# Designed miniproteins, single chains: the designs that were tried, part 50

Each design is a single chain, and the fold is of that chain. pLDDT is the mean over its residues in the fold that is shown.

## One batch from the design tools (miniprotein)

Design m1711
Fold by ESMFold2-Fast:
Structure m1711 (fold): chain A 61 residues (1-61)
Amino acid sequence: SAADRRSALLAGAFALAQRGLAAGLSVEEILARVREYLTSQGVPESEIDGLLAWFRREHEA
């Protein structure tokens, strides 16, 4: 389903972010890469913004 595909894309984005953290990338670099990935996959900007704001809050505090 579309929901299953969206969940898979979000899971992929989280996996990409986790690999970036493990590799020592900055939060800003991770956020930029995740945004580009999700945008290229057709995820709505409002959903991307929500995810990136949550990730920033968890890792930049």
Scores: mean pLDDT 77

Design m1712
Fold by ESMFold2-Fast:
Structure m1712 (fold): chain A 107 residues (1-107)
Amino acid sequence: MQETLELQKARREGNLDALAENTRKQIEKVQQRIAQLKAQAAAETDPARKATLEAAVAELEKALDYLQQSLKAIEEGNLEEGSKYASRAVGEELRAVGHFVDYDLAS
């Protein structure tokens, strides 16, 4: 019993470190995408396209906030809360994609 709990704890701690590292990499990728879209929005002269890029940036910034909350929860050992915030981040990333789909359909 006690040895099994120690092995489970060691595996959980290793898995938490791996999840935290993966979450940090996702945060970096989202930050890079936000920077790219902000640069595109700053160079955009069409007001409708600029508004679409700015809306996508806003949703990705919300996704970034949720990923940061997920990372904190994972680092605190709270996988349930970490998973909840990760799911919310995915939802905001999908909303960002939706802005471009709506624009393409209107064009």
Scores: mean pLDDT 77

Design m1713
Fold by ESMFold2-Fast:
Structure m1713 (fold): chain A 67 residues (1-67)
Amino acid sequence: ISPEEAALRSLQGALKALDEGDVETARMWARKAAELGSEHARRAVEALDNGDVETARKHLEEGIAAL
């Protein structure tokens, strides 16, 4: 799998977890995407650390759009 595909799957996993109300799983996936070089995912992790789920969702969506 390419780094871009791995990042896409991680970002999609984080969004799915947020839709299910699972913030811990969303954080795990967002961290994986950030480690793969997604700056948007790094911003999403920061938002989750501050309890701002809506801002995190927007950053994850922007990360997918940027791929």
Scores: mean pLDDT 83

Design m1714
Fold by ESMFold2-Fast:
Structure m1714 (fold): chain A 81 residues (1-81)
Amino acid sequence: MARVRRLVWETILELGRNPVPGLSAEEQLVLIAERVAKELGLTPEQIDEIVRRVKEYFRKNPKDGKGLLDELVRLLEEAAA
C-alpha cells in the first residue's frame, strides 16, 4: 500500500492498542495527523494547515470516518510531494 496510507493506519492501530487517556476524538485525530506529518518531515506550517483542514472536515462530517481518513491521507500526500 502507499507509504502515507500505511503510516496513517499504523498510527491509528498504535493509538487503538495504547490509547492516550483523556483525549477527545478531535484531539486523537490531531495527534494522528501530527505524528504522521512529522514522520514525513513536513514543516510546522504544513502541519498546522493539515490539522486545520482535517478539523474542518471532521466538524462538517463527524460520522464519516472513511472520508476523514481519505482526506487526511490526501492532504499528507499533497504536502509531502
Scores: mean pLDDT 78

Design m1715
Fold by ESMFold2-Fast:
Structure m1715 (fold): chain A 90 residues (1-90)
Amino acid sequence: TAEELLEELRAALDALAAATTAEAAEAELLRIIATLDRLTELGKISPLEAVSLAMRALAIAQDLLLGSMSAEEARAEMEALYERVAEAVA
């Protein structure tokens, strides 16, 4: 269900914000992309919205791994991404 996909998305976003390696970050980004694709298949978000959200998550992950963003800042940004998706699904 869309609600189950939102829970999966939150878990993946939280895990991405906590990632300390490129390997871990890439694994969570793939989970985010897969979850957004499933929400698109359910008609809850558009393909363009899914791409925009995935690109933002990638940018945050890159900044976090490069040390240009703190884990606290990454968590705040990921929470904002989650809220955008949750609002679109409602």
Scores: mean pLDDT 81

Design m1716
Fold by ESMFold2-Fast:
Structure m1716 (fold): chain A 55 residues (1-55)
Amino acid sequence: SLVEEIKKAFDENPDDDSIVNEILRYAAEHLPPEEVYKLLKTYLDYRKKKNISKK
């Protein structure tokens, strides 16, 4: 799923958002806005959790 792909991209390259941006662009071109928003929110929540756990 795109959710799994975006989490994997962040985990493997947290300092490089190029792959995450490619996944989001693909979603924006092929999915309805509601699905794109859900994917973006999942990414932001995942990133926030990772930042909290590393404190």
Scores: mean pLDDT 76

Design m1717
Fold by ESMFold2-Fast:
Structure m1717 (fold): chain A 95 residues (1-95)
Amino acid sequence: HMDEEKKKKAEEAKKKGEQDESLKPTYEAEVELLKKELEEAKRVQAVGRQAAAEARAGDLQATHRSFARVSDEVGRLEKTRLEGEKKVKELKEKV
């Protein structure tokens, strides 16, 4: 561009793009970590469901409480993962 102001703005935009691109791998790593935690939480949920089926006699209340806690955790992790994926998408669109 012919204007010095436009050159400064382009340089500032490039520095911002480099900073946003630097954050992108960090957010992607966080999403991958959350995905692993969600996979493990879902496995614990499946094991809890099997334990609930096996414990149909006896202390069902304790088994159901444990299963409910795992289900709540899966829901929280899923929400956090979706928010992380949205941030990654927004960063990709900014670059």
Scores: mean pLDDT 65

Design m1718
Fold by ESMFold2-Fast:
Structure m1718 (fold): chain A 86 residues (1-86)
Amino acid sequence: MLSPEEKKKNLEDLKKQIEKLKKKLEEAKKKGDKDLAESYQRAIDYYQQAIKALEEGDEESYRRYSLKGVSAEMRALALEVEKDLK
């Protein structure tokens, strides 16, 4: 069980990450990169689910959704790198 201080820090960290990803999503949409935009949207959706789980005290779902969010974010980064290497 997370302390109230750890929960507050993790919630703020997730909110900041979502804000950064929303900016990247807007740029991907402007470029017409559908796959990249879908990967960023998926990461945002998973991090929002992680916030909900953390607020509900479901640490296992919080961890699962956080990992899925990271996975989607890593996929987006891989797509950006692949595009730059062509």
Scores: mean pLDDT 83

Design m1719
Fold by ESMFold2-Fast:
Structure m1719 (fold): chain A 87 residues (1-87)
Amino acid sequence: MSLAEQIERIREKTLAALAKEKDPQAQVTLMLVALHEIARLLAEHGDEEGVRLAREGQAQIAANRDDPEKAKQIFLETVEQILELAR
């Protein structure tokens, strides 16, 4: 499985979990955990720029934890930027 395919699977699993989760704080935690997993995977592959994007995304989501919809937008934008670099 390619790096991009692994990241896409993390995104898909996270979005499916978000659709079932009713607690806004748990939704934010799911997105933060997903970006942490993506950052770890990128670091294992030596993708320093991807790690930087993932960590910046985590910081922005944490800053917007009281706005789960904004946090979700940041999550999706961050993952797409990382996928563009991994292709």
Scores: mean pLDDT 87

Design m1720
Fold by ESMFold2-Fast:
Structure m1720 (fold): chain A 84 residues (1-84)
Amino acid sequence: SPAERAIREVERLIEFLEETDDWTIIGAMVIATLTELYLLTRDDPELQALVDEYGKKLSEALKARDVEKLKETLRELIERIREA
């Protein structure tokens, strides 16, 4: 399902964030993952709304350079997708 694929993409990003402290690479990977999530959820308005909401939260965490906040936000997104 699109939801299961979205969860897998978010899990991959969390794993990637454990392996790097380079904020240029982190920023690029977060943007790439968000783009993939938008494409995966295009036909599901409820999932699209979640991606939009959490995209804003992830942008704030990137601006703050807070990797723990990024990981926490991504884990929250997984739980919200499971509940949708």
Scores: mean pLDDT 86

Design m1721
Fold by ESMFold2-Fast:
Structure m1721 (fold): chain A 82 residues (1-82)
Amino acid sequence: TSLPVSGTATDSTGTGVPSVRLTSLEDGRVYYGQGTVVSSTTLRGTAVGLDGRVGTFTLTAPDALKTTTPGGVQPVSGTLTL
């Protein structure tokens, strides 16, 4: 099942492995996870909900993701597949 999600990505280490906090647009449930920068604006990874459901995500950022310098919080949106 694919859920539309929006949230934030934070790459505090600047290594291209950002932490994500995602909210499902269908039910408001929150998922936390970690991704890898696969293009200048695209993240892929896994996230887990408070109910223990694990999903894989593909997320897009409006601005280029930081991969070598510690970045701030960036908005992301995309899909989470459970």
Scores: mean pLDDT 75

Design m1722
Fold by ESMFold2-Fast:
Structure m1722 (fold): chain A 85 residues (1-85)
Amino acid sequence: SSSEQQALVLYQQGELLSDQGFDALNVNSDIDSAIELYRQAKSLYQQALSLLPPDSPLAKLTQLNIELIDDELKLLEEQKQKRKS
């Protein structure tokens, strides 16, 4: 369906931003850019998830990616606060 095609595009855009966030953190040591890119990736994954049947394989994978980003963001935000203190 058109909604599933839109979800796939949003999912792929989320993956690209997640990869950019990884590079910002691990290549450039830029925690602020990593946080912003991961937040943008999460937003795209949430938009993709809203367009998918909840039991679809892509929905399950998208939910897993949201959970992984949430865990990473929590750690990065805690690390950022410790560096400012």
Scores: mean pLDDT 88

Design m1723
Fold by ESMFold2-Fast:
Parts: structure tokens; sequence; C-alpha cells
Structure m1723 (fold): chain A 59 residues (1-59)
């Protein structure tokens, strides 16, 4: 629903920013993919990309 989409978008943005700040390009890319998927309405794919970014960042 809208809440899951909002959470996915927020987490994707956070992961992209963290990846950029820490210089971890792969985490930035997956965070961006999560944002793009959430904007496209695919919250499931967005969550998967956000989880991958989190794994790369060690969180």
Amino acid sequence: GAMEQARALRRGQGAAEAGRALGVEEAYKFGQMGVDAAKAGDWRAAMEYVERAGEILGV
C-alpha cells in the first residue's frame, strides 16, 4: 500500500545517501534502484534493492 511505498522510497533515499557519503558506489546504485522502483509503483522490487544496499553497507 501507500505506506509500504513511502517506507521503500525513504529507505532507498537513505541508502543512496549513505552509499554516497561513505563512497560505497554499489550501495548508492542499489539505493537509487530502490528509489526508481518505488516511484514506478513496484514497492516489492524497491524493498529488495534497499535490502541489498543495506547488506553492502553492513546494516
Scores: mean pLDDT 76

Design m1724
Fold by ESMFold2-Fast:
Structure m1724 (fold): chain A 80 residues (1-80)
Amino acid sequence: MEVEEYAKQKIEELRKKVEEMSKSLSDGMRKFLYHTLKSLEQHIRNIIKEEKDKEKAKELIDKLVQAFKASLERLEKLHS
């Protein structure tokens, strides 16, 4: 799988999770999550552009995605 296609799939998964969570969140928190997701997308684009090793690029993308997922899980616990 191309690195760009891999990244797009991971970002889409996160976007869907944010969308589901946003239904129960305040307007301010929803805006914060979407802003953070946009920042993550930009960081991932920079990794794809700058990292010539495709496997290292995927590892860096996975680390960023997992960090964002951990943040979402912490937020979900606050609303449970």
Scores: mean pLDDT 80

Design m1725
Fold by ESMFold2-Fast:
Structure m1725 (fold): chain A 76 residues (1-76)
Amino acid sequence: MSVVEQLEKTIKEIEKEAKEVNASKDTMKVIKEAQKLVDDLKKNRDSMSPMELSKKMMMIMALITEAYLQIEIIKK
């Protein structure tokens, strides 16, 4: 199964948690940026170079990690 589909699902779960804990505007911005990158991957998967694909995947993972850590700090 596509890693992109797993990332999209993860981002949606993180967004749901962020809304439940009333996360900051900055946290919501990070989540939206990750969603935008996943949407771009879904639309342009076959037309992307291996380098472009790798770069976007790394950026998405970094943004997911950042948002998740920010939410976990709030949940404590």
Scores: mean pLDDT 79

Design m1726
Fold by ESMFold2-Fast:
Structure m1726 (fold): chain A 75 residues (1-75)
Amino acid sequence: LDPSYPAFRTSPELSQRIARFAAEGNQELLERLRELFEEFAAKYGPSVNASDLSPEVQEEMRERVEEIVREVEER
C-alpha cells in the first residue's frame, strides 16, 4: 500500500480485500483509492491525521472505500 494512504480504522475483511487487489496490480482500484485520498486531503488539508477526523468523516471514508472495492469486485 502507498504510505500516503491514510491509516484509518478498517475492518480486517476490508483490509484483506484491498491487499488482494493491490497484490494483483489492479490499477483501477489503486487509482480510485488515490483519488479518494486526494479528495479528502483537499477538503480537510494535506497533513490531516486520521485520528483528527471526526467519527462521521472516518465512517464516510470507510463507506466510500468499501463502495470502490465492491464496484471493482463486480467487474
Scores: mean pLDDT 65

Design m1727
Fold by ESMFold2-Fast:
Structure m1727 (fold): chain A 82 residues (1-82)
Amino acid sequence: NSLTNLLALESALQAHAAPSDAEAEAIAKKAMQEVLDKTSNLTEAMKVAQTAMWAAKHPEEVDVDLLKKEAELLKKRINEAK
C-alpha cells in the first residue's frame, strides 16, 4: 500500500529528527493512528509505529537522504494514481 509506505517513511524521518524519546513515541503513535484511520489495518499501523521507533533508536542506520527521495517518489505515484 503506497499510502502506508509513505506514512512509514515520513514518520521514520520525523522520529529520527525528534529531540527526545517521548517526542519520537508521540510521532509513532500519531502515524499508527493515521494508518488505522485510512486503512483499518492494525498490522500495517503497528509496522509503521515500529519503523518510526526503530529510526529514532538507530539514527546511524537511517539514510535520511534516501528516505526523503523515496517519500517524494511515493507522493508522485499517489498523485498520478488519482
Scores: mean pLDDT 79

Design m1728
Fold by ESMFold2-Fast:
Structure m1728 (fold): chain A 79 residues (1-79)
Amino acid sequence: SIEKRQELLAQQLQEDLTVWKERAVQLKNAGKLDEAIKLYQTIVESYEEKLPLVQDEALKQQFQQVIQEDKAEIEELQE
């Protein structure tokens, strides 16, 4: 169902923010910039692959926000 798909996508968003983004921030703070960049790129790729499956506009905006923020972080870390 559409509702179950939206719930699963929202759950993945929450899990990625908690697990992967925290790890990326820790790598960044530890000066492991290459590892942080690679992890942010993996997060962006995951969300970009799933974005066409998102039908809820609010959830779509949340996915786009994560993609935008993580791309900006990659640019900053690449100088």
Scores: mean pLDDT 81

Design m1729
Fold by ESMFold2-Fast:
Structure m1729 (fold): chain A 107 residues (1-107)
Amino acid sequence: MAEEALKAAEGALEILEDESTPVVTKKIAVEVLLSAGKKLVDLGKTEEALEVAKRLIKVGKKLSKTDPDVSLQALHAAKTIAEYLKSKGHKEAEEVIKEAEKLIEEL
């Protein structure tokens, strides 16, 4: 199960990092990453879930000028995964929550 979630996350990140990918496909990729990130939290894969959230922050930063709707969706997905981690007692997720909130306010 964790390997499947990680493969889904890697594939979705490749889609988001490709400038030729249509906006609709990028939005679907963000939803896949959110789903995969939540599944990793459920499986106790804290480090991997936190990495997915951090990579969504990087995607949000990169796309902020070119695809602001996708950027906003990615930042909200990162915040959701990090809040889920924090709800499970993982305080290290607080930094990701704050970074996502700051970037959302700047859009």
Scores: mean pLDDT 84

Design m1730
Fold by ESMFold2-Fast:
Structure m1730 (fold): chain A 92 residues (1-92)
Amino acid sequence: SDEKRKEIIDKYKDIVAEVTKLIREIEENKHLMSPEEQEEFERLKTQFSQIHIQFLFYVKNNADVSVLETLYKELKKIYEKIKELVEKAKER
């Protein structure tokens, strides 16, 4: 339904804002990260970009809400991993 589609798009926008905030925190603390953590962060940024491009494509092409929900869940996993990197950097 249109209401379900709007709801998932709004939820996705909220999580994009949270991911963007965490990316800023990582960039501020990048000098405290190990080379392995920096490589993981770059991989997560690439995955975020890929999911975001795919989400925008599926929204434009009126894909099923279930497809958008799957991408939202994948973005939530990226959010959690970036958050872990922020927490590790702050421990130093």
Scores: mean pLDDT 86

Design m1731
Fold by ESMFold2-Fast:
Structure m1731 (fold): chain A 89 residues (1-89)
Amino acid sequence: ELTLEQRLARAEREIESVKADLKNIDKLSKEEQMKTLKLNLVRLDRIIGELEAMLKEATDPETVARIQRLLDEARKLKEEVENKLKELS
């Protein structure tokens, strides 16, 4: 079973992976862009859900602030993904 710290580290790595995909998305075909965006939308929904659960568990103000920062970042990335999907539709 993963600790809260390990789950946070994983969420941070997953967010960086999403950011890397989005940075290179314009190099892909329209079909591959749509596939990548849909995959990252599913990933971001999972990350957001996990961070919301972690926020309920966190008692330390620094940990709460870290989770809130990651939630803000993940939600902004989700909005970017949704907007790009609408542009491609």
Scores: mean pLDDT 88

Design m1732
Fold by ESMFold2-Fast:
Structure m1732 (fold): chain A 74 residues (1-74)
Amino acid sequence: MSKEELLEELKKLKEEAEKNAKKAREQGNTLAYLMYESAIRTLEKAIEDENASVEELEEAKDKAEAGIQAGNLA
């Protein structure tokens, strides 16, 4: 996967995590909200790092997906 394709996937994951965080907050699910917020921060840091390698972007994606999954289970 190219760096540009990974950046687009990270941006889409961030939008998904933001929507899920908003719903978790509205439902009073604090644990889920915090897990989604952690994923959002991981994605923001990766997206803003112009020097990030493809490997670093893939690691950020995997970490964020794990955080989103943990939020979904909470």
Scores: mean pLDDT 84

Design m1733
Fold by ESMFold2-Fast:
Structure m1733 (fold): chain A 76 residues (1-76)
Amino acid sequence: IEEKIKEIAKELGVPEEAIKALVDGDIEKFNALLSPIYEKKVEEAKKNNKTEEFQKEIHEELAKLIEEAEKLREEL
């Protein structure tokens, strides 16, 4: 479980703690941990004029992250 959480976090570039919070069903903590990361990514996308591409990619990555975390929670 911990190994899977680490791999998902590494692949998606998010903190391991955020994946753990999502698996535990702590959506508030998950959002709080991702908020500063998203702010930095939005700022970087604006700097590179890639805001639209970034939003699409983040939406799909987030959906996949949530799906994988929910599967892990169900298998526990």
Scores: mean pLDDT 71

Design m1734
Fold by ESMFold2-Fast:
Structure m1734 (fold): chain A 85 residues (1-85)
Amino acid sequence: METLSEEEKKEVREVLKKGIEIAIELRKKLGIKLATPFEFEKAEEQLERALNGEAPLENVKKLAEDAKKVIEAAKKGDEAVIELA
């Protein structure tokens, strides 16, 4: 069984990229110096490994949900969830 369809892979990649971008901007605005480029590089690496079938499909879905939480936090200005990204 393949991990995901091409359409689902594209959607997950776009959600993760958007979530990472928003998380970086939110951390800059809040003065939180916890995020490094190295942390987000690992998130993208984990996504690609999961999309290649090296990790369970659940890992991909979880990563996408975490990214969606960051996007929703950005819309609300909720500092409580920024630590998830």
Scores: mean pLDDT 63

Design m1735
Fold by ESMFold2-Fast:
Structure m1735 (fold): chain A 80 residues (1-80)
Amino acid sequence: AREEEERRRRVDELAERYREYALDLMKRLGLPDEYEGQLRATIAGGVAPLVENSTAEQIEEMIARLDEVYAEDVARIEAE
């Protein structure tokens, strides 16, 4: 169904945003790139079960919140 296809797309989008933001923050904090593999595996395994009972709209809200938290974290790091 289109709804399940949209939901799956949102789950993938959430996972990719987590990966991008976590890697960027890791680099800003000076953490070694060798941890990228562990971080990718953790995000890939963790996101889908967390949103198993969530709608596409709820996942979209989670993405928006993640965007806000990332912006706050970047601003905090840059202010240091």
Scores: mean pLDDT 73

Design m1736
Fold by ESMFold2-Fast:
Structure m1736 (fold): chain A 72 residues (1-72)
Amino acid sequence: ALELAKKVFEKGDTDGDGFVTKEELEKAAKELGISEEALNAALERIDARGDGKADFEEVAAAIAGVLGSKAA
């Protein structure tokens, strides 16, 4: 889970500000083969904040929450 979130940030966080936009997250998830469930969970967290972007911890938590039971 953390490794996937790190790869998403490496793809999306091109300016190194510690945030990814919805568009960057969706593009990175598609390139990395992340499930629709994990992508939707992360997008919902971004949408709930209303600023259109998420930090690494939010993305990592969303991905881990969906994949935790499948990875363990």
Scores: mean pLDDT 69

Design m1737
Fold by ESMFold2-Fast:
Structure m1737 (fold): chain A 100 residues (1-100)
Amino acid sequence: MKKVVLSAEAANRFLGLPVKEDVVMPKEEAQKMLIERMVAMGLVEYDAEKKRVTATSELAKRMLGAEEMSEEEAFEKLLAYAREVLQETHPDVEFIRFEE
């Protein structure tokens, strides 16, 4: 099962988890939590039957680089954006990684 490892900063900032240590969770769980948080923030709309994510704000369109995408594409695009933003301030620190 693929796992996602998030630093405490990444988990707090992108998933809203008030943690002080790195978080390890299944990729599917991280994907679901991230999409649900983005929907709660009004950044995207999620169609559970079609498994599609639609960016509703200009910020979300810039973060994801697309207006409509799959659940997995939305997750991967947001992780890429998160890595870029965090890496600019801490280039030697791995904030988000995948484990198999």
Scores: mean pLDDT 72

Design m1738
Fold by ESMFold2-Fast:
Structure m1738 (fold): chain A 96 residues (1-96)
Amino acid sequence: MSDKAFEKLSEEGKKAYKELETAIPFAVAGYIPGALQRAKEAGLKLVDLAYKEKNKEALEFIRDGFRDTARVAGSPEARALFEEIAKYAEEKLKEL
């Protein structure tokens, strides 16, 4: 649980993380048009990139971070989305 997890991400993975970081506050609010879709696409892309790179630390960080974000989500739709991303990261982590 440190900056080290993302130091191993490719330049593409770092860009995906930045896109996700920008989308999360709007997705948590649950009322901004397209925010949930943007967060979903960015989150799933980040998981796929971390899995392709065999970055277990990044997959664990994504899984745990989205589980925590789901607990404070402002809407049931946002919670379900964050739980879906966390589950996808967990499934990919089990394959490594």
Scores: mean pLDDT 73

Design m1739
Fold by ESMFold2-Fast:
Structure m1739 (fold): chain A 69 residues (1-69)
Amino acid sequence: SENDELLERVEKVLRDFAKTQSPEERKVIEDTLERIRKEVEKAKSLEEAQDVIERELQEMYGRLQELRA
């Protein structure tokens, strides 16, 4: 499905990003990916899946900024 293809691309990007980060930042990224996986599986449309991903990524960036402060 389009949601599965979107999830696979997001997973690859986040896993590659996590490899370049500190262990604490990596955990935040991995926890974000796990939440995205669970929520996208529940999404009823591509638009809903995209909204979930956008929200989770914004939340992730906020948490990463807090770790860097």
Scores: mean pLDDT 84

Design m1740
Fold by ESMFold2-Fast:
Structure m1740 (fold): chain A 89 residues (1-89)
Amino acid sequence: MEEAIERIVKGFREAATLIRDHKLPDSFVDYVAEQIKEALSKILSDEDAEKIGEYARELLLKVREGKLSVEEAAEKLREKILEAVEKQK
């Protein structure tokens, strides 16, 4: 579980950095959010994976606009994943 969460957050951080530095289009943001949702569906319910995937998309857009740092967005995503994992216990 912990390893899976770390891999997802690392992937998010890498993608968010690329989106920020290159101002990548909405299509790429949507692609990354879908990949995060798919990875989350292996450890969370489909409903929680969908909700957190949409939240990741919102965070990526805020990083692209300079409203959040990559680290702030990654921390917010980690917190949401941990909250959902705890809820399933």
Scores: mean pLDDT 84

Design m1741
Fold by ESMFold2-Fast:
Structure m1741 (fold): chain A 84 residues (1-84)
Amino acid sequence: MDEEVKKLLEEYNKQVKQLNELLEEAVKKGDSKKTEDILKGTERVGGSFVNKFNSLDSKVGEKVKKETEELIEKFKKKAEEVKK
């Protein structure tokens, strides 16, 4: 159980890091379409991970849900800045 949760957290953190890097690049280039695609991808990936964590450990799932919601809000703000 603990090893499955750790492995899933490593994959989640890897995906979050990759999405942050992609978003920062798209924002710097002023690519509003790519920024929106990354936001939609983040919502999909985040929801999938939250469901997986909830099936393994509901407390970890609750924490990941909060972190994912904060990440999505951060990405939404950056996406709105690029649309201008």
Scores: mean pLDDT 81

Design m1742
Fold by ESMFold2-Fast:
Order: sequence, then C-alpha cells, then structure tokens
Structure m1742 (fold): chain A 93 residues (1-93)
Amino acid sequence: MSHILKPEEIEEILKKAPPEAQKIIEEALKDGVELTAMDVVNALLVAEGHPEVTLEELREFVRRYLERGLISEEVAERVLEELERLEKEFEKR
C-alpha cells in the first residue's frame, strides 16, 4: 500500500495539530516533500518535545495520537506497518 498521504488527509491533520507541528508539515510541503504517515507522526513528536523515541515508544505515541483524534485509523495503520518493516530490517542485521 502507498504510505504517501493524500492532500485531504494532510489538511485534516493540520486542522488538529499543534502550531509547531503545522509549521514543520507546511515547510516540508513547500519544499515539495511527499509526506508519509511516519513523517507526520515525527512532526507531532518533534513539536511535543520527543525528537528521539524507540520503536516501542513510537507505537505508544501512535496510539495516543489516534485516541486524541490527531491522526486517522488509516494513518495509524500505515505508521504501524512501517514500524513492523523497520523491526524486520533490524532482524536482518
């Protein structure tokens, strides 16, 4: 499945995101970056003072952002799929 967010998905996230996360996301869009669900979650983490987290902590933050309505279930699932992929890459050396 494509991990790149549609413009409509990004707009819904921006409506609910903290101002610092909105700024990070808007600057990336101005630079022509194709935003993934992971990029948006990382922007939220950085905005809330959590620039470095473990994969386990990332899963917990994804759950919290979903509960807070900051991200959709579709965005949360895409991030969780990427985390599973990263864990498998670490197992491969």
Scores: mean pLDDT 77

Design m1743
Fold by ESMFold2-Fast:
Structure m1743 (fold): chain A 57 residues (1-57)
Amino acid sequence: GAAKAAQAAYDAMKAGKSVTEANREGLKVGMEDGLTPEQGAAAGSIGVAAALNGQEV
């Protein structure tokens, strides 16, 4: 679910990707895992925020 999208965005950020690239990765993974585009985007944003704040997802 949402956890996979957040993790994908988080991992992209840790790999040195831009915020835009990380959000796209989270959206893609979220939608592949059955989330709506809105849910995938929200989960991706959580992963990006966690990476920027040094938190775990």
Scores: mean pLDDT 81

Design m1744
Fold by ESMFold2-Fast:
Structure m1744 (fold): chain A 73 residues (1-73)
Amino acid sequence: DPSGLQRRQQQLKAQEEFTKTPEGQAAALVARLLSKGESLEDAIDRASEIDAEWAERQRERLRRQEEAERRLE
């Protein structure tokens, strides 16, 4: 379906454009550092050099997610 392919390509392009923003660069850096075995705290600290507000929001999100997962286990 050409229209479905075009929609998916537009979504991928939007993601690529996002990765060029400070928020996207910060998210990509965290993912790379985690894949190299760095701690989440160190990865977020490095990402705060790119976007401190995004990094703080990610810390809050992860803390709440970890707490919810611990309660379910």
Scores: mean pLDDT 73

Design m1745
Fold by ESMFold2-Fast:
Structure m1745 (fold): chain A 63 residues (1-63)
Amino acid sequence: MELSLEEQVERAREALKSPSPTIRAAAARELGRLGELGVPHLEEALSDPSPIVRLEARNALAR
């Protein structure tokens, strides 16, 4: 599946809206892999109510 960088960011951003903290945590990891374009969405994930989502966002921003 060939997705543009922007499409990959949008897909991960939509996954951050999931009711599942496991899916949101996976989305935070993916946004970290996508680099600078993922940073604003990772900053949103730092305020997530789930500690695992916040941890993944911090780890992604530290890379």
Scores: mean pLDDT 79

